# Designed miniproteins, single chains, continued (4): the designs that were tried, part 2

Each design is a single chain, and the fold is of that chain. pLDDT is the mean over its residues in the fold that is shown.

## One batch from the design tools (miniprotein)

Design m12036
Fold by ESMFold2-Fast:
Structure m12036 (fold): chain A 90 residues (1-90)
Amino acid sequence: SLAERLAEALARLRAWLEQRQAELEAEIAALRAAGLSTEEIRARLEAAARAEVAAQPAELVEEARALVAPGSSELAVLLAIELLRFLREL
């Protein structure tokens, strides 16, 4: 049924969000353990996200930028791109 497919899709979305949060937290923890300040961690994540966003198709980047607030970080744009890709695979 539609309700069963929606429940499965929501469970998969929740699992993906939990995994992505854990991955980001682990990356931040590793950078902090390496002695980076909060500002340095932010700058490094932002630079990495900017490079990834630049490698994405322009249409997908435009769609992702429309989902985030004006002036949002490139990390926020990258996470929106990843979410859009995930949703297209459901």
Scores: mean pLDDT 85

Design m12037
Fold by ESMFold2-Fast:
Structure m12037 (fold): chain A 70 residues (1-70)
Amino acid sequence: DAAVEEFKKVLDEMVKQGKITEEEAEKMRSAVEIGAKKYKELGLEEVGDRYIKNATEAAKKGEKVVVFTP
């Protein structure tokens, strides 16, 4: 899933730059993987990808990420 992989790369870069902690990044990686899987199971992969893109943008700004729960 390209959206999930892009999000993970952004998190890794933010940890390297000191913008977020590794603990925060790990929680966000777990949440995005669970969310993406749920949306695929529901046939809503496009909706899931949109949520992941929004979370990626929020992470870049240092804002709270979305909950990834439908």
Scores: mean pLDDT 71

Design m12038
Fold by ESMFold2-Fast:
Structure m12038 (fold): chain A 67 residues (1-67)
Amino acid sequence: VQKKMDQLSLKIQQAGQSASDPQKAQQYLEQAKKLAEELKKLDEEAGKTAYTAVKFAQKTLDQLQAS
């Protein structure tokens, strides 16, 4: 579980670092979403935390793209 949480955090960080490249940022967020789904299957609580983090990152990216 912890390793997948760490991987998800890295993907969210990579998405943020790639905010100037929307396609690249979205690819990292899709990878993070996949990790969040895997986490939810292993541990519901960890999955909820992961999904919330991905949701926040997606909202931030969407706001940056809308500007």
Scores: mean pLDDT 76

Design m12039
Fold by ESMFold2-Fast:
Structure m12039 (fold): chain A 57 residues (1-57)
Amino acid sequence: SMEELLALEREALRLYLEGRVSEEEFVTVMTQVGKLVKEGRVDEAVALLREFLARHG
């Protein structure tokens, strides 16, 4: 869902601001998420962010 996507994006931003992920890693994942959302592939964007957060949490 879009609500879940926004919550995960907020968590990814928090990790970036805390210095737990690099700018390159953050920009790369957010670019991929944005592309998936533009293509209507919201569930895949959610899955990508969950995987990203699992690697850094």
Scores: mean pLDDT 87

Design m12040
Fold by ESMFold2-Fast:
Parts: structure tokens; sequence; C-alpha cells
Structure m12040 (fold): chain A 55 residues (1-55)
């Protein structure tokens, strides 16, 4: 799954890079939510949570 791929990727990243990824995913999720793309925004929030769990 895309979430499993995100978890695998996050495990290879530095803590600094994971923090930047979390910020990027947060900004993208807010952007898509503002555009009415709720399903995509929710997916980005799920990916963010996976990266936060690895951090």
Amino acid sequence: SSLDEMRALAKTMSDEDKKWLIESLTKMAKLYESQGQTDLAQKLEEMKKVVEEVL
C-alpha cells in the first residue's frame, strides 16, 4: 500500500528530513482541503501520521 511505502521511505530518512516531510504533507493537505479535495487531503493526513509514528 502507499502507506507501507511511505513508512519504508520514512525509516530511511533523517529526523530533520522527516520533520520537513511532515510540514510539507501538512501544507499540501490544507491546500487540497481548501480546494474541496477532501479524500486527497485525508490521504495526505494519513501519510503524515505514518511519518510522525516513525519519527
Scores: mean pLDDT 85

Design m12041
Fold by ESMFold2-Fast:
Structure m12041 (fold): chain A 66 residues (1-66)
Amino acid sequence: SQAQQHFDLGLQLFQQGRFFDSIGHFMQSIQLDPNFSDSWLNLGQSYRQLGLNSLSDQFISLSQSL
C-alpha cells in the first residue's frame, strides 16, 4: 500500500539520522492509514530524537491504542 511505502521511506530516513525528513513520511503514512500503528510509533520515536519528549509520548501512546 502507499501507507506502507511511506512508512518504509520514513524508516530508511530515520535509520540515516534524518529525523525531520522521516517525520514527513510517517505523517503521510498515517494520513493514508490512521490505524498503521508502526507509523505512529516511529513518528513518536522521531520526535524523541529531536528532543520533543511530550509530543513523542503522545504519539507512542496512540500507537499502543490502535
Scores: mean pLDDT 89

Design m12042
Fold by ESMFold2-Fast:
Structure m12042 (fold): chain A 80 residues (1-80)
Amino acid sequence: SERLEQFRQQIEKLVEYLKTLSDEQIEEATDIVISEIPQLTPEEAQVLLEVLEEFLKKEKNPVLKKQLQRVIEALREWLA
């Protein structure tokens, strides 16, 4: 789906943006992302999960790793 491909690109840009933020701003942005999960379609939630798991495997920043893990766990709970 072209819509899901565009959504994937938006999430990739969002994660790159998070890398430019302070630890405190990353935590605040993560809380906003988690609050928006119920607004996603199941397909969008699956794309978000896949992109975040890909970034988590490569990420070296411990704060960003922890926050990505929080979103991943919230997505898994919501998709269950």
Scores: mean pLDDT 86

Design m12043
Fold by ESMFold2-Fast:
Structure m12043 (fold): chain A 66 residues (1-66)
Amino acid sequence: SAVARQMLQREMGLSEAQVEALLAAVEASGGKPLSRAEVRRLARELGLSQTRVRQALAAIRAMADS
C-alpha cells in the first residue's frame, strides 16, 4: 500500500526504489520467508546490509499481517 511505502521510506530511511524492490521480493515469495541467499542477493542489489534487509522484510510482513 501507499501508506506502507511511505512508512518504510520515512522510518527506515529507504529510497523508493529500495522499498519497491523489497515489496516485489515479498510478493514473489508468496508470503513465505525469504532464504538467506535471497536476503544476501537483495542486500547486494540495494546497497544495504543484510540486517537492514531483514528489518525491512520483517516490517513489511508485520504490516501485511495486521
Scores: mean pLDDT 79

Design m12044
Fold by ESMFold2-Fast:
Structure m12044 (fold): chain A 85 residues (1-85)
Amino acid sequence: SAEELIERAERLIDELLDLAEQSTNPVLKRLARLVAGLGLSTITAVRDALRNGDEEKLKQYTYMLQMMIELLEDVIERLRRELER
């Protein structure tokens, strides 16, 4: 559901930002902040579509949120790899 995707994305954003604070790599820190910002904007778009009952925008933005979740997971993996060394 859209609500489950939002909860997953919010959890991933929190993890991403926590890992970014632990990183010393300025490029990855900047990328993490950018991706977190895009994720939050996408969550807002999904919530607005839900609130307005706009089913077409809801489908579009939930698809975008699924893509953002994949991107969030990729950046988290890159940060975890850096912090393990």
Scores: mean pLDDT 87

Design m12045
Fold by ESMFold2-Fast:
Structure m12045 (fold): chain A 57 residues (1-57)
Amino acid sequence: DEAVREELERLFPDDPEAVETGFRMYLGLERSGLTSDPEHRFRIGVEVARLDVEARR
């Protein structure tokens, strides 16, 4: 969903790699059906994006 990508871009405006990492996680969770809660999927995506930023620091 484009809205999820836009929210990730808002949270990580100077880090397109973190945005892509978080968005891929969101899409992976959506496809797997592991959780039916889109808010929970988004929160996991944000956390993974944050960890990606920290790992490159």
Scores: mean pLDDT 77

Design m12046
Fold by ESMFold2-Fast:
Structure m12046 (fold): chain A 60 residues (1-60)
Amino acid sequence: ADADARELVALLRSGDVEGLMALAKRLQENKSTAERREIIAEAKKLGGEQWVPLLEQLLL
């Protein structure tokens, strides 16, 4: 969760859309809904609050 959240926020901050879509797809395939919600909560704590609605659409 913590490592995935850090990678998501780094990709969002750098504008790496291709990397973001690839990671989002891996998380959808390999993580439960509860685990994806935890990753979004951790991303919010890392200063990714502005992207929470986007992350919810991509991961939930």
Scores: mean pLDDT 81

Design m12047
Fold by ESMFold2-Fast:
Structure m12047 (fold): chain A 94 residues (1-94)
Amino acid sequence: DAERHAKLAIEYARKAAELARPLDHPLAQRAAEYAEKAVRALEEGNYREAVQYAAQAHVLARMAAEETGSELAREAARLAQEAAKHAWKALQLS
């Protein structure tokens, strides 16, 4: 159901923000900001915006990982991608 996928998306987005936030890199900081925006959008039931924000967090975290070699940034990107997938499923079931 939509609510189950939204809850999973929130968990993944929160973890992505938590891993990206402490990284000393502008792209990682922006990834954390977009992951946090995805959490808020999911909590408000704005699933389309949540997909967009989580997808942006994934791209930014991936770019940070490629520039720095950071495993934490790579994991943040993976978690943001999972958030986007579950947010998309919540959107489809809404």
Scores: mean pLDDT 91

Design m12048
Fold by ESMFold2-Fast:
Structure m12048 (fold): chain A 101 residues (1-101)
Amino acid sequence: DPREELHERVLELVRRMAEDLGLSEEEIQRILEAMREAARAGASPRELLARGLEMLAELKGNKEAAEYARKGHAGAAAVILALSDRDREAALAVAEEVIND
């Protein structure tokens, strides 16, 4: 099933991002379990990505990334999560450009 395969790939992407951001295995499993539940409830791959990034952002205490993910702006949330520990101002400015495209 192409949709199930894409869902599994989205889960793996969120898992790898959480590992790169230093989340514990317990925190990663909580995110993946919530994403699998959303997938069973009919969430699209895009909605699944946004849900995973929202939970990841909340666990990292990144309020801006969580808010963008909650609004469905997964790309903006991913930029903030990847870059804000290096340059928070630049990460927020680039994320704003991503949502305005």
Scores: mean pLDDT 84

Design m12049
Fold by ESMFold2-Fast:
Structure m12049 (fold): chain A 89 residues (1-89)
Amino acid sequence: GLAGGKEASEYAKKAMEAGYKKNGPTGGTAAGLSAIGGAISAGLYARQGNDELAKKAIEDAEKGARGAGGEEAGEYARKAAEAGYREGK
């Protein structure tokens, strides 16, 4: 699984599905990639003890997914990145 394990993977899938519903395949793919990238980055920064960069990775994942696939996609991408952060600590 991704950094953040099963929980991050489940939220990333939901971000992709929400993005797809709003903007089709391109929106779904971009929202899913934002969620995946956020989970990985937040988890890696958490393991390094860099909470500031981990928080930024979570914020960037939400903003990217929201821009690509709307508010619901952004919310799920944030949750995926938060799961990655928790797994990394």
Scores: mean pLDDT 86

Design m12050
Fold by ESMFold2-Fast:
Structure m12050 (fold): chain A 84 residues (1-84)
Amino acid sequence: DTELEREIAESLVRMMISVEKIALEQAKKENNTEIAKVHEKAIEELTRILEEIRRARTREELERLMDRALKVMKDTQEEINKLK
């Protein structure tokens, strides 16, 4: 069911955005400007993916968008690890 799969994908990406926003606020409190920028970029990219998920009509589109969201999370963690 593509509608159910879209709702699940939207919920998962919204959760990813929430995690990144929490990490961003923590970085700001610690005055870690470089880390804050990495999380800001992740939020922007995930927000674009969320908009595309809302417009997606096929399971294949949802799978590609979810793969992209997971890649954003992975790339964000790798960039943070590089800065530490």
Scores: mean pLDDT 89

Design m12051
Fold by ESMFold2-Fast:
Structure m12051 (fold): chain A 84 residues (1-84)
Amino acid sequence: MKAKELLQKALELARELGKKYPEVKDLLDEAAEHIENAIKSTPLDASVHLAAAQSLLREAGKKSGATEETEKLVKLVEEAQKLI
């Protein structure tokens, strides 16, 4: 799978999690913005955005208790980062 495809999948899942867990929607929306910026960016800038997204997704999981779903998102972002 191409990095862009993994990031698009992660972006959609982050937005869906924001609807499901409104208490951490701000963190998930910020992570989604970083993922979207990574898709539009140079590889160097993309890596910085993906690191920020991973941090925000992990924080959202800790605060919401939705760690299984946020860890799936983190893994998609990590796999995309390996391809950049």
Scores: mean pLDDT 84

Design m12052
Fold by ESMFold2-Fast:
Structure m12052 (fold): chain A 92 residues (1-92)
Amino acid sequence: DERVEKLLKEIEELGEWMKARTKKNAEESAEGLKRTMALLEIRSSDLETALKLREHFGLPYSEEELRELLEAIRNGDSERRIALVERRQARA
């Protein structure tokens, strides 16, 4: 999907832009920002886009967890969405 390829490129470019702007920015910080931006983008994505973001940025979510996250977002269940994200951060 051309839209997913464009999205991946935009997130990478944002990470490089952040590296250029921050005098104290380390490579790990830039990669962390890219992963954070990918997680934020998943909020407006379908499952296929979310799976591609997961693969490209090495996000620690299973396909099942991404399905649950997207369903929680679709249903406006902010509490469930936060709980899923926190659970994954704790396990990673």
Scores: mean pLDDT 70

Design m12053
Fold by ESMFold2-Fast:
Structure m12053 (fold): chain A 78 residues (1-78)
Amino acid sequence: KEEQLIKEAKEAKKWVEEHKEELAADPELAKQIAQGLDDNIEMVRQAQKAGLISEEAAEEIIKLLEEAKKIAEEAYAA
């Protein structure tokens, strides 16, 4: 069900993009969101290692989650 994971990763990135101003105003929330995204990236890496998802799908999901994490990190680092 790689399609669902890709969709969820796209929604996560969209959410941080839509809430950039809120995250910039609340650095503690931004840090929590960045940590949650990092945890999700680790879960995807473990799923790929276990053969539960393809390398291509894992790479796409991780890239989306890393982009979302960077947006959250930039929000509280400013």
Scores: mean pLDDT 82

Design m12054
Fold by ESMFold2-Fast:
Structure m12054 (fold): chain A 67 residues (1-67)
Amino acid sequence: MKLSNLPPTTPISQLKKLPKAEILNAVKELYKDPKLQEKLTQKALNLLKDPSLDNLTFSDFIQELLK
């Protein structure tokens, strides 16, 4: 399942269970700039390591990425 296909209400704890390749593919689908893709993929992986975010939703995760 691709990250871009997840419901906005999906908890971040479920996102952590996805293969890292799914995260990379979702960033590539959202952003066409290769430099921005690399930066946002790294940011996404770092956010998924934060246990304080486990109770937040996929929508909250996307908002954090867009900052």
Scores: mean pLDDT 66

Design m12055
Fold by ESMFold2-Fast:
Structure m12055 (fold): chain A 61 residues (1-61)
Amino acid sequence: MMEELQEEIDIAMGRIRLAVMLLAGEPLDEETIEEEARKLREKGYSERAVEAFVEEARRAA
């Protein structure tokens, strides 16, 4: 139960981060997306949340 809730929170936080990047006008090139994904992994985000972030960022680019 706690792991499922944490995964949903991580996914939502990844979406918020992507929205902030878009609002800030940051370029969504592959290097920027991969670097942000690496930082999310370092912060302990789930692999599913990181994958969701990468897929959504690539679609937004």
Scores: mean pLDDT 76

Design m12056
Fold by ESMFold2-Fast:
Structure m12056 (fold): chain A 59 residues (1-59)
Amino acid sequence: VLAFIEQLKKEGKTADEIRNKLFELGYIGVNPQGAPPKVIREEIVREHGQAVVDALDKL
């Protein structure tokens, strides 16, 4: 997941486009048009680790 986020950033995708792609792939369970809600954020940490949340926060 982290490598996928970094690849999309390198390809020039916007923060919103990256969040939408993660939603389509099932990594985010809520509409990604902003910072993830706390509950979703905690779920991402549990499943993928803190580094993925940190990468999303830096978009």
Scores: mean pLDDT 66

Design m12057
Fold by ESMFold2-Fast:
Structure m12057 (fold): chain A 68 residues (1-68)
Amino acid sequence: MEELEREQRLGDLMYRLFELLPKAFTSKEAIDEMKKIAEELLEHGPDAVREFAEKILKSIDEIKKKLE
């Protein structure tokens, strides 16, 4: 019951990341929001999600460096 609510929140965060992906190359605000979501997933997610969040954060940092 409570686990279903946590899984729903996790799903909502993941869905939001996918919504922001096409905007990541054209909007700094989208990149910043994605970073915050990934940091939340890293802090509160299970181990598999934490590893995924780490990879997203590294990818965001790499994109930021190349957009300069």
Scores: mean pLDDT 72

Design m12058
Fold by ESMFold2-Fast:
Structure m12058 (fold): chain A 58 residues (1-58)
Amino acid sequence: PAPSPQLLEDLRLEEEQAREFEELEKQGKITTVEQKAALDIVRAAYDFIRAKVEELLE
């Protein structure tokens, strides 16, 4: 089975957000508790969508 176009778009958006936040962390821009919480949330969302896509590609 193939992932839906919507699920692939969601994966792309979450991947872009995670990449952007990781670049900010590498630059030392993630300094507040709120920014660190946002990074954790973005990473968790990306991992969740990624796992759903991988399950459909089995």
Scores: mean pLDDT 79

Design m12059
Fold by ESMFold2-Fast:
Structure m12059 (fold): chain A 61 residues (1-61)
Amino acid sequence: AEKIVEELKKIAEKVAKEIEEYTGKPVTAEVKLEGDKLITTITVGDETLTTEISLEDYLKG
């Protein structure tokens, strides 16, 4: 489970960098596991984008 969170953090950081280059705004990315849900939060300047995916759905497709 923790290994998946670390891998998703890496992906989120890549996406954040790409958005930062595209928009010219500061971007931060956070990934956390809450119970059985993976929560990814990307902040672009003053805007926050949050995506929730269940760990079960992520593993099962």
Scores: mean pLDDT 74

Design m12060
Fold by ESMFold2-Fast:
Structure m12060 (fold): chain A 69 residues (1-69)
Amino acid sequence: RKEIEERAKELSEKTGLDYKKLLLMLAFENKDLELALEIAEELSKEDKPVSEAMKLLAEQIQKEIEEKK
């Protein structure tokens, strides 16, 4: 987890992209769908402007987790 967070922060600094969006992307890429879902939900809770997009993304991730059951 910490490594994913640190990498997202570094990428955000280098690319100018949103840190939490990168964090979500990296968690998803690492096939840690539970972490990705948790981060998307955290974004909905912490940041209102981004919450709409994050809610939609969280639904997609949750659906993929459920599909594996």
Scores: mean pLDDT 71

Design m12061
Fold by ESMFold2-Fast:
Structure m12061 (fold): chain A 81 residues (1-81)
Amino acid sequence: MMPSDEEIKEANELILKLLEEAQEAADKLKEQGKEDEARQLILEAVSEAIRMIGMVLDGASLEEIRKEAEAGIERVRKIAE
């Protein structure tokens, strides 16, 4: 069953927030000379975003998508420390 336009919009905003946080963290790692670590972080964030898209298509709740996004963002922020 296709999710509602409103659910798709909110899920997309959460996915974009995860990717934005990953880009900021990757930029910080690059400034530190950790270019390979920055690349790995972006690849992991993209993989998580693809997984979240799959969850939306499988009918996961917005609460589940939000929890996944928040966990991903927290992990990304810790890697950039």
Scores: mean pLDDT 80

Design m12062
Fold by ESMFold2-Fast:
Structure m12062 (fold): chain A 81 residues (1-81)
Amino acid sequence: MEVEVFYAKPEESLEDALKRLEPLGRVSRIETVAEALLATKEAIRNQGEKHALVMSGDLREVGEESEKAIKRALEEAKKQA
């Protein structure tokens, strides 16, 4: 799967987390639940692009649900092929 969800460390700003993950390719900053849901929808639509989503530790539960939704969509696409 070309999309991965990452979290800022407790002592790390979201900006510092973005700099650390920049070598992985396209990285998107997620600050709200609404942004996480939108990014998840776009990632499901664009399964071929390598994309990293970075959010604060406070959004971990939302990030985990986003990762599960992306994985589920990829598995369903493979089952229908």
Scores: mean pLDDT 70

Design m12063
Fold by ESMFold2-Fast:
Structure m12063 (fold): chain A 57 residues (1-57)
Amino acid sequence: MPATEEDIEAMIAMARATTPLSEAQLAALRDRATAMRDAGHSKEEVGRAFEEAVRAL
Protein backbone atom coordinates (compact mmCIF):
# COMPACT_ATOMS: atom_id res chain seq x y z
CA MET A 1 0.00 0.00 0.00
CA PRO A 2 1.23 3.56 -0.63
CA ALA A 3 2.32 5.50 2.46
CA THR A 4 -0.23 8.01 3.76
CA GLU A 5 0.43 11.39 5.39
CA GLU A 6 -0.63 9.76 8.69
CA ASP A 7 1.96 6.99 8.18
CA ILE A 8 4.72 9.55 7.64
CA GLU A 9 3.66 11.61 10.69
CA ALA A 10 3.59 8.40 12.79
CA MET A 11 7.17 7.66 11.68
CA ILE A 12 8.24 11.21 12.62
CA ALA A 13 6.53 10.93 16.03
CA MET A 14 8.26 7.59 16.70
CA ALA A 15 11.68 9.01 15.70
CA ARG A 16 11.10 12.10 17.90
CA ALA A 17 10.19 9.85 20.88
CA THR A 18 13.10 7.38 20.51
CA THR A 19 16.01 9.37 19.00
CA PRO A 20 17.43 12.84 19.91
CA LEU A 21 17.02 14.45 16.46
CA SER A 22 17.01 18.15 15.61
CA GLU A 23 13.99 19.74 13.92
CA ALA A 24 16.13 20.13 10.76
CA GLN A 25 16.88 16.38 10.76
CA LEU A 26 13.19 15.55 11.29
CA ALA A 27 12.23 17.91 8.42
CA ALA A 28 14.78 16.21 6.12
CA LEU A 29 13.38 12.77 7.05
CA ARG A 30 9.81 13.99 6.37
CA ASP A 31 10.85 15.45 2.98
CA ARG A 32 12.53 12.15 2.00
CA ALA A 33 9.52 10.07 3.09
CA THR A 34 7.15 12.41 1.21
CA ALA A 35 9.31 12.21 -1.95
CA MET A 36 9.31 8.39 -1.78
CA ARG A 37 5.51 8.35 -1.31
CA ASP A 38 5.07 10.72 -4.29
CA ALA A 39 7.35 8.42 -6.36
CA GLY A 40 4.92 5.54 -5.63
CA HIS A 41 6.86 3.62 -2.99
CA SER A 42 4.89 1.40 -0.61
CA LYS A 43 4.40 2.07 3.12
CA GLU A 44 6.84 -0.80 3.81
CA GLU A 45 9.52 0.69 1.50
CA VAL A 46 9.12 4.19 2.99
CA GLY A 47 9.21 2.74 6.54
CA ARG A 48 12.37 0.74 5.82
CA ALA A 49 14.16 3.73 4.26
CA PHE A 50 13.06 5.96 7.16
CA GLU A 51 14.33 3.44 9.75
CA GLU A 52 17.68 3.13 7.93
CA ALA A 53 18.02 6.94 7.64
CA VAL A 54 17.32 7.40 11.38
CA ARG A 55 19.84 4.64 12.23
CA ALA A 56 22.48 6.33 10.04
CA LEU A 57 22.19 9.65 11.92
Scores: mean pLDDT 79

Design m12064
Fold by ESMFold2-Fast:
Structure m12064 (fold): chain A 70 residues (1-70)
Amino acid sequence: SSSLKSQAKKKEKEAKKLSKEGKKNPDDKEILRKLAEKYSELAQLYGQLGNDKKFQSYAKKAQELYQKAK
């Protein structure tokens, strides 16, 4: 659906910006949590779109960032 596709595109842009900030400040737990949240949302959106590769990729990234943010 176009709505899910638009949401995924917007969240990918947001995640890209947060990813750059996270690389600059790797121990900033707030940035890591925000980035994990965006990747989790992207995983759900791509799952609904039937894109298994992106679903798995974003789900893994979200999990890794949640672990780092502990």
Scores: mean pLDDT 84

Design m12065
Fold by ESMFold2-Fast:
Structure m12065 (fold): chain A 62 residues (1-62)
Amino acid sequence: MDREREMQIQIEVGQLAAEGVAGSPEELEARLTRLAEEHPEMRDSILAARANALQVIARRDA
C-alpha cells in the first residue's frame, strides 16, 4: 500500500472515531471493524483506534 492511501485511511479512522464519540458508538464499532477487514495491513492500527474511541465513550458515560 502506498503512503498516501495509508494516510487517507488514518484520516478516515480519526473522523469516524470523532463522529462515534459524538453520536453512535455502535456505528463506530461496525464501521471501524469493516475498515479493518478491508485493510488487513492496517488492522492493528484501526482496531487500536476503535478500542481508544470506545474507552473515551465509556469514561464519558460512567
Scores: mean pLDDT 75

Design m12066
Fold by ESMFold2-Fast:
Structure m12066 (fold): chain A 117 residues (1-117)
Amino acid sequence: VKKVTVKVAPTRARDGEIITARAALPETAKPTRITVRVTVTVSGGPVDRLEASARGSVAQTPTTTAVREAREAGAVLTLELVMGATYVKAGEVVEVLLRVRGEPADLEIEVEVTLTE
């Protein structure tokens, strides 16, 4: 099991704003499950919806995009996305896009990527 953690600088997000995070992936040699966990700490206005999507940067690596909606106002929201890859090449990146709906809010965002061969 390999892990990569990326913290996004504290950001004030407005309705419809997209926040992007990129995690550089360690190389793997066999079928790999990629689990992306996005933890968002919300302060300020209520968030009506958070949508997270994740994709690999390499066109020939089989990846899937998943979207999760969280419709809760809360101190901490967690979204999990799962992708599969036949293997991870050196220099591959996971891009995570987080779209915010609702009133303007201050967000602290952490992205943890776990690779399981």
Scores: mean pLDDT 70

Design m12067
Fold by ESMFold2-Fast:
Structure m12067 (fold): chain A 77 residues (1-77)
Amino acid sequence: SALEEIDALVERLKDPSPEVRYEAAVELGRLLARLGQGGGPLPEDLRRHIREKLEPFLDDPDPRVRLMVRLILSSLE
């Protein structure tokens, strides 16, 4: 399911390697873009789940990870 794939990518954002975290953030952005291709906004419960899970990563030590997370969160408004 989309929720399971999102949760798996969020777990990868906890990886000690900044490169692995960046890859996970990019893949999450791509997944959300694909889910949005059906037209209209993502369901509110799903958007809320993603916001709650991603908010801690806005303070990630890697600036690329912070930027990608910010862009994803902005796309959910």
Scores: mean pLDDT 84

Design m12068
Fold by ESMFold2-Fast:
Structure m12068 (fold): chain A 91 residues (1-91)
Amino acid sequence: SEAGLEYIRRAVEDRVEELLARGREPSPEEQAEVYRRIAELAAEAGDMELAKQALIFYGLAAKKSAAAIAREARRLGIDVSPAAIRERMKR
């Protein structure tokens, strides 16, 4: 929904501004938390492609295994295999 996408955009902007205001580059853990939050908000809004992409960035930042990322996706109601996650993590 349009309202859901606007909510995600504002939440991401607010979180990025908060991290920048701390006067240092976000740590990998802080970057991972931002991506994890984007994935949750995207899944709630029904934007499953954005949610999947955010989970890949979360996994890369937090150095999570494909199996751990797939478990997080399943928790959010996203059906994706560890093999599909591994393919999306290839550059």
Scores: mean pLDDT 74

Design m12069
Fold by ESMFold2-Fast:
Order: structure tokens, then C-alpha cells, then sequence
Structure m12069 (fold): chain A 91 residues (1-91)
């Protein structure tokens, strides 16, 4: 179902965000954030209103990585993770 697929995509985004936050290497963190973004964007196609903020937060985390601001990237990734978890609880 659409709901089951949305849940699967958000779970994959959640797992990738957790791995990004656990990463000790900047390039590894960037790879996991890109994976999270891909899954969040697919989830956005299914439910734009619920998922928009998750996509925006992951994009901000990636922008912070490009600027070399790892602490800012972690804050945005943590906010994206919390938002994804909140959506998953409502599904």
C-alpha cells in the first residue's frame, strides 16, 4: 500500500540519518545524508505535506557539510531524524 511504502522509505531515511550521525568521517557522513535525502525525496512524492520538512532539513545538513560546518550539519540531521520518527509514529 501507499502507507506501507511511505513507512518503508521513512524507515530507510531514519536508518541513513542515524548512520550519518554515527559517522566519524565527513565523506561517510555525506554519503549517508545523500542516501537519506534520496529516500526522503521519494517519500515526499507520496506525501508532500508530511515529508517536506524532513527533505528541507536533510538538504540543510548537506549544505552545512559543504561549508565545513559539521556541528551545524549534525543539528539539522538530528532535527530531520526527530521529524522522521514523529511521522513514523503517526503512520
Amino acid sequence: SKKEYLKKLLELAKESLQKALASKDLEEMKRYLNTALSNAQRAYELDEEKVKEVVELVEKALEAIEQGDVEKAKKYAEEALKKAQEILKEL
Scores: mean pLDDT 89

Design m12070
Fold by ESMFold2-Fast:
Structure m12070 (fold): chain A 94 residues (1-94)
Amino acid sequence: SMEEIEKAIKGILSEFLTLIDELKKTDPEKAAELEKLLQETVKKIREALENKDYEKAIEILEEFKKKVLELVPDAPEKRIARIDEYIKKMKEEA
């Protein structure tokens, strides 16, 4: 549903804003790259949802996960697992 997916977007935003804040302390350049990636990802997901294209929103999240792992390969497994949880929930809604 749109409500569940909007909740998932807010959850992703919250989780990754926390990661960005922690990264600013050790690697401000990677923090800036992750912040840009997060902003672009949220925009693309919202555009997909406006078109009720749940499959596209799933693809965007899968690409976000891939890019996060490329940029921050030591990112906490807990935060990466959260992306997988949201993808799974969206697949059940689509």
Scores: mean pLDDT 77

Design m12071
Fold by ESMFold2-Fast:
Structure m12071 (fold): chain A 75 residues (1-75)
Amino acid sequence: MREAEREAVTLLVAAYLQLAAATFSKDPKEREDALKGAEANIERARALLPQLDPVSRAETEADIERIEKELEKIK
């Protein structure tokens, strides 16, 4: 993988794990920290979009949209 593609995948994986923590954690502070972390990682992934090939860009955009939709449900 190109470096930017690998970075985007890593950020999305981190965002998905943080989404899970925000959903399942019983500690309000842990939920808040996980929510902020997911938002930050999505923003970083979005910043990489111009560096990605068309296929990886479309996949990354779809994952960002999916995570944003799930975060909106738990706010």
Scores: mean pLDDT 83

Design m12072
Fold by ESMFold2-Fast:
Structure m12072 (fold): chain A 80 residues (1-80)
Amino acid sequence: MTDEQIEAAVEELRRSLLEHGVDEKTAEEIAQRVRDRLEAKRGTLTPSEAALIAANEALKAGVDVQTASEIGRRVAEVLA
């Protein structure tokens, strides 16, 4: 996965979090955690793995299961 792909995934995550009513500070915190995890796995990362990472970090931050799943799906879509 390239730097451009990681950036696109993180921007889609941030946009989707804000669209679903997550505040800017929380969205930035989730986005940073996801970015760090995606960068650590860069050489082996698939769109599905990126989606799971995004969804799991959103869930840890208190985002509901349905919204977290939709966010993960959108992240995978950007990377496909």
Scores: mean pLDDT 83

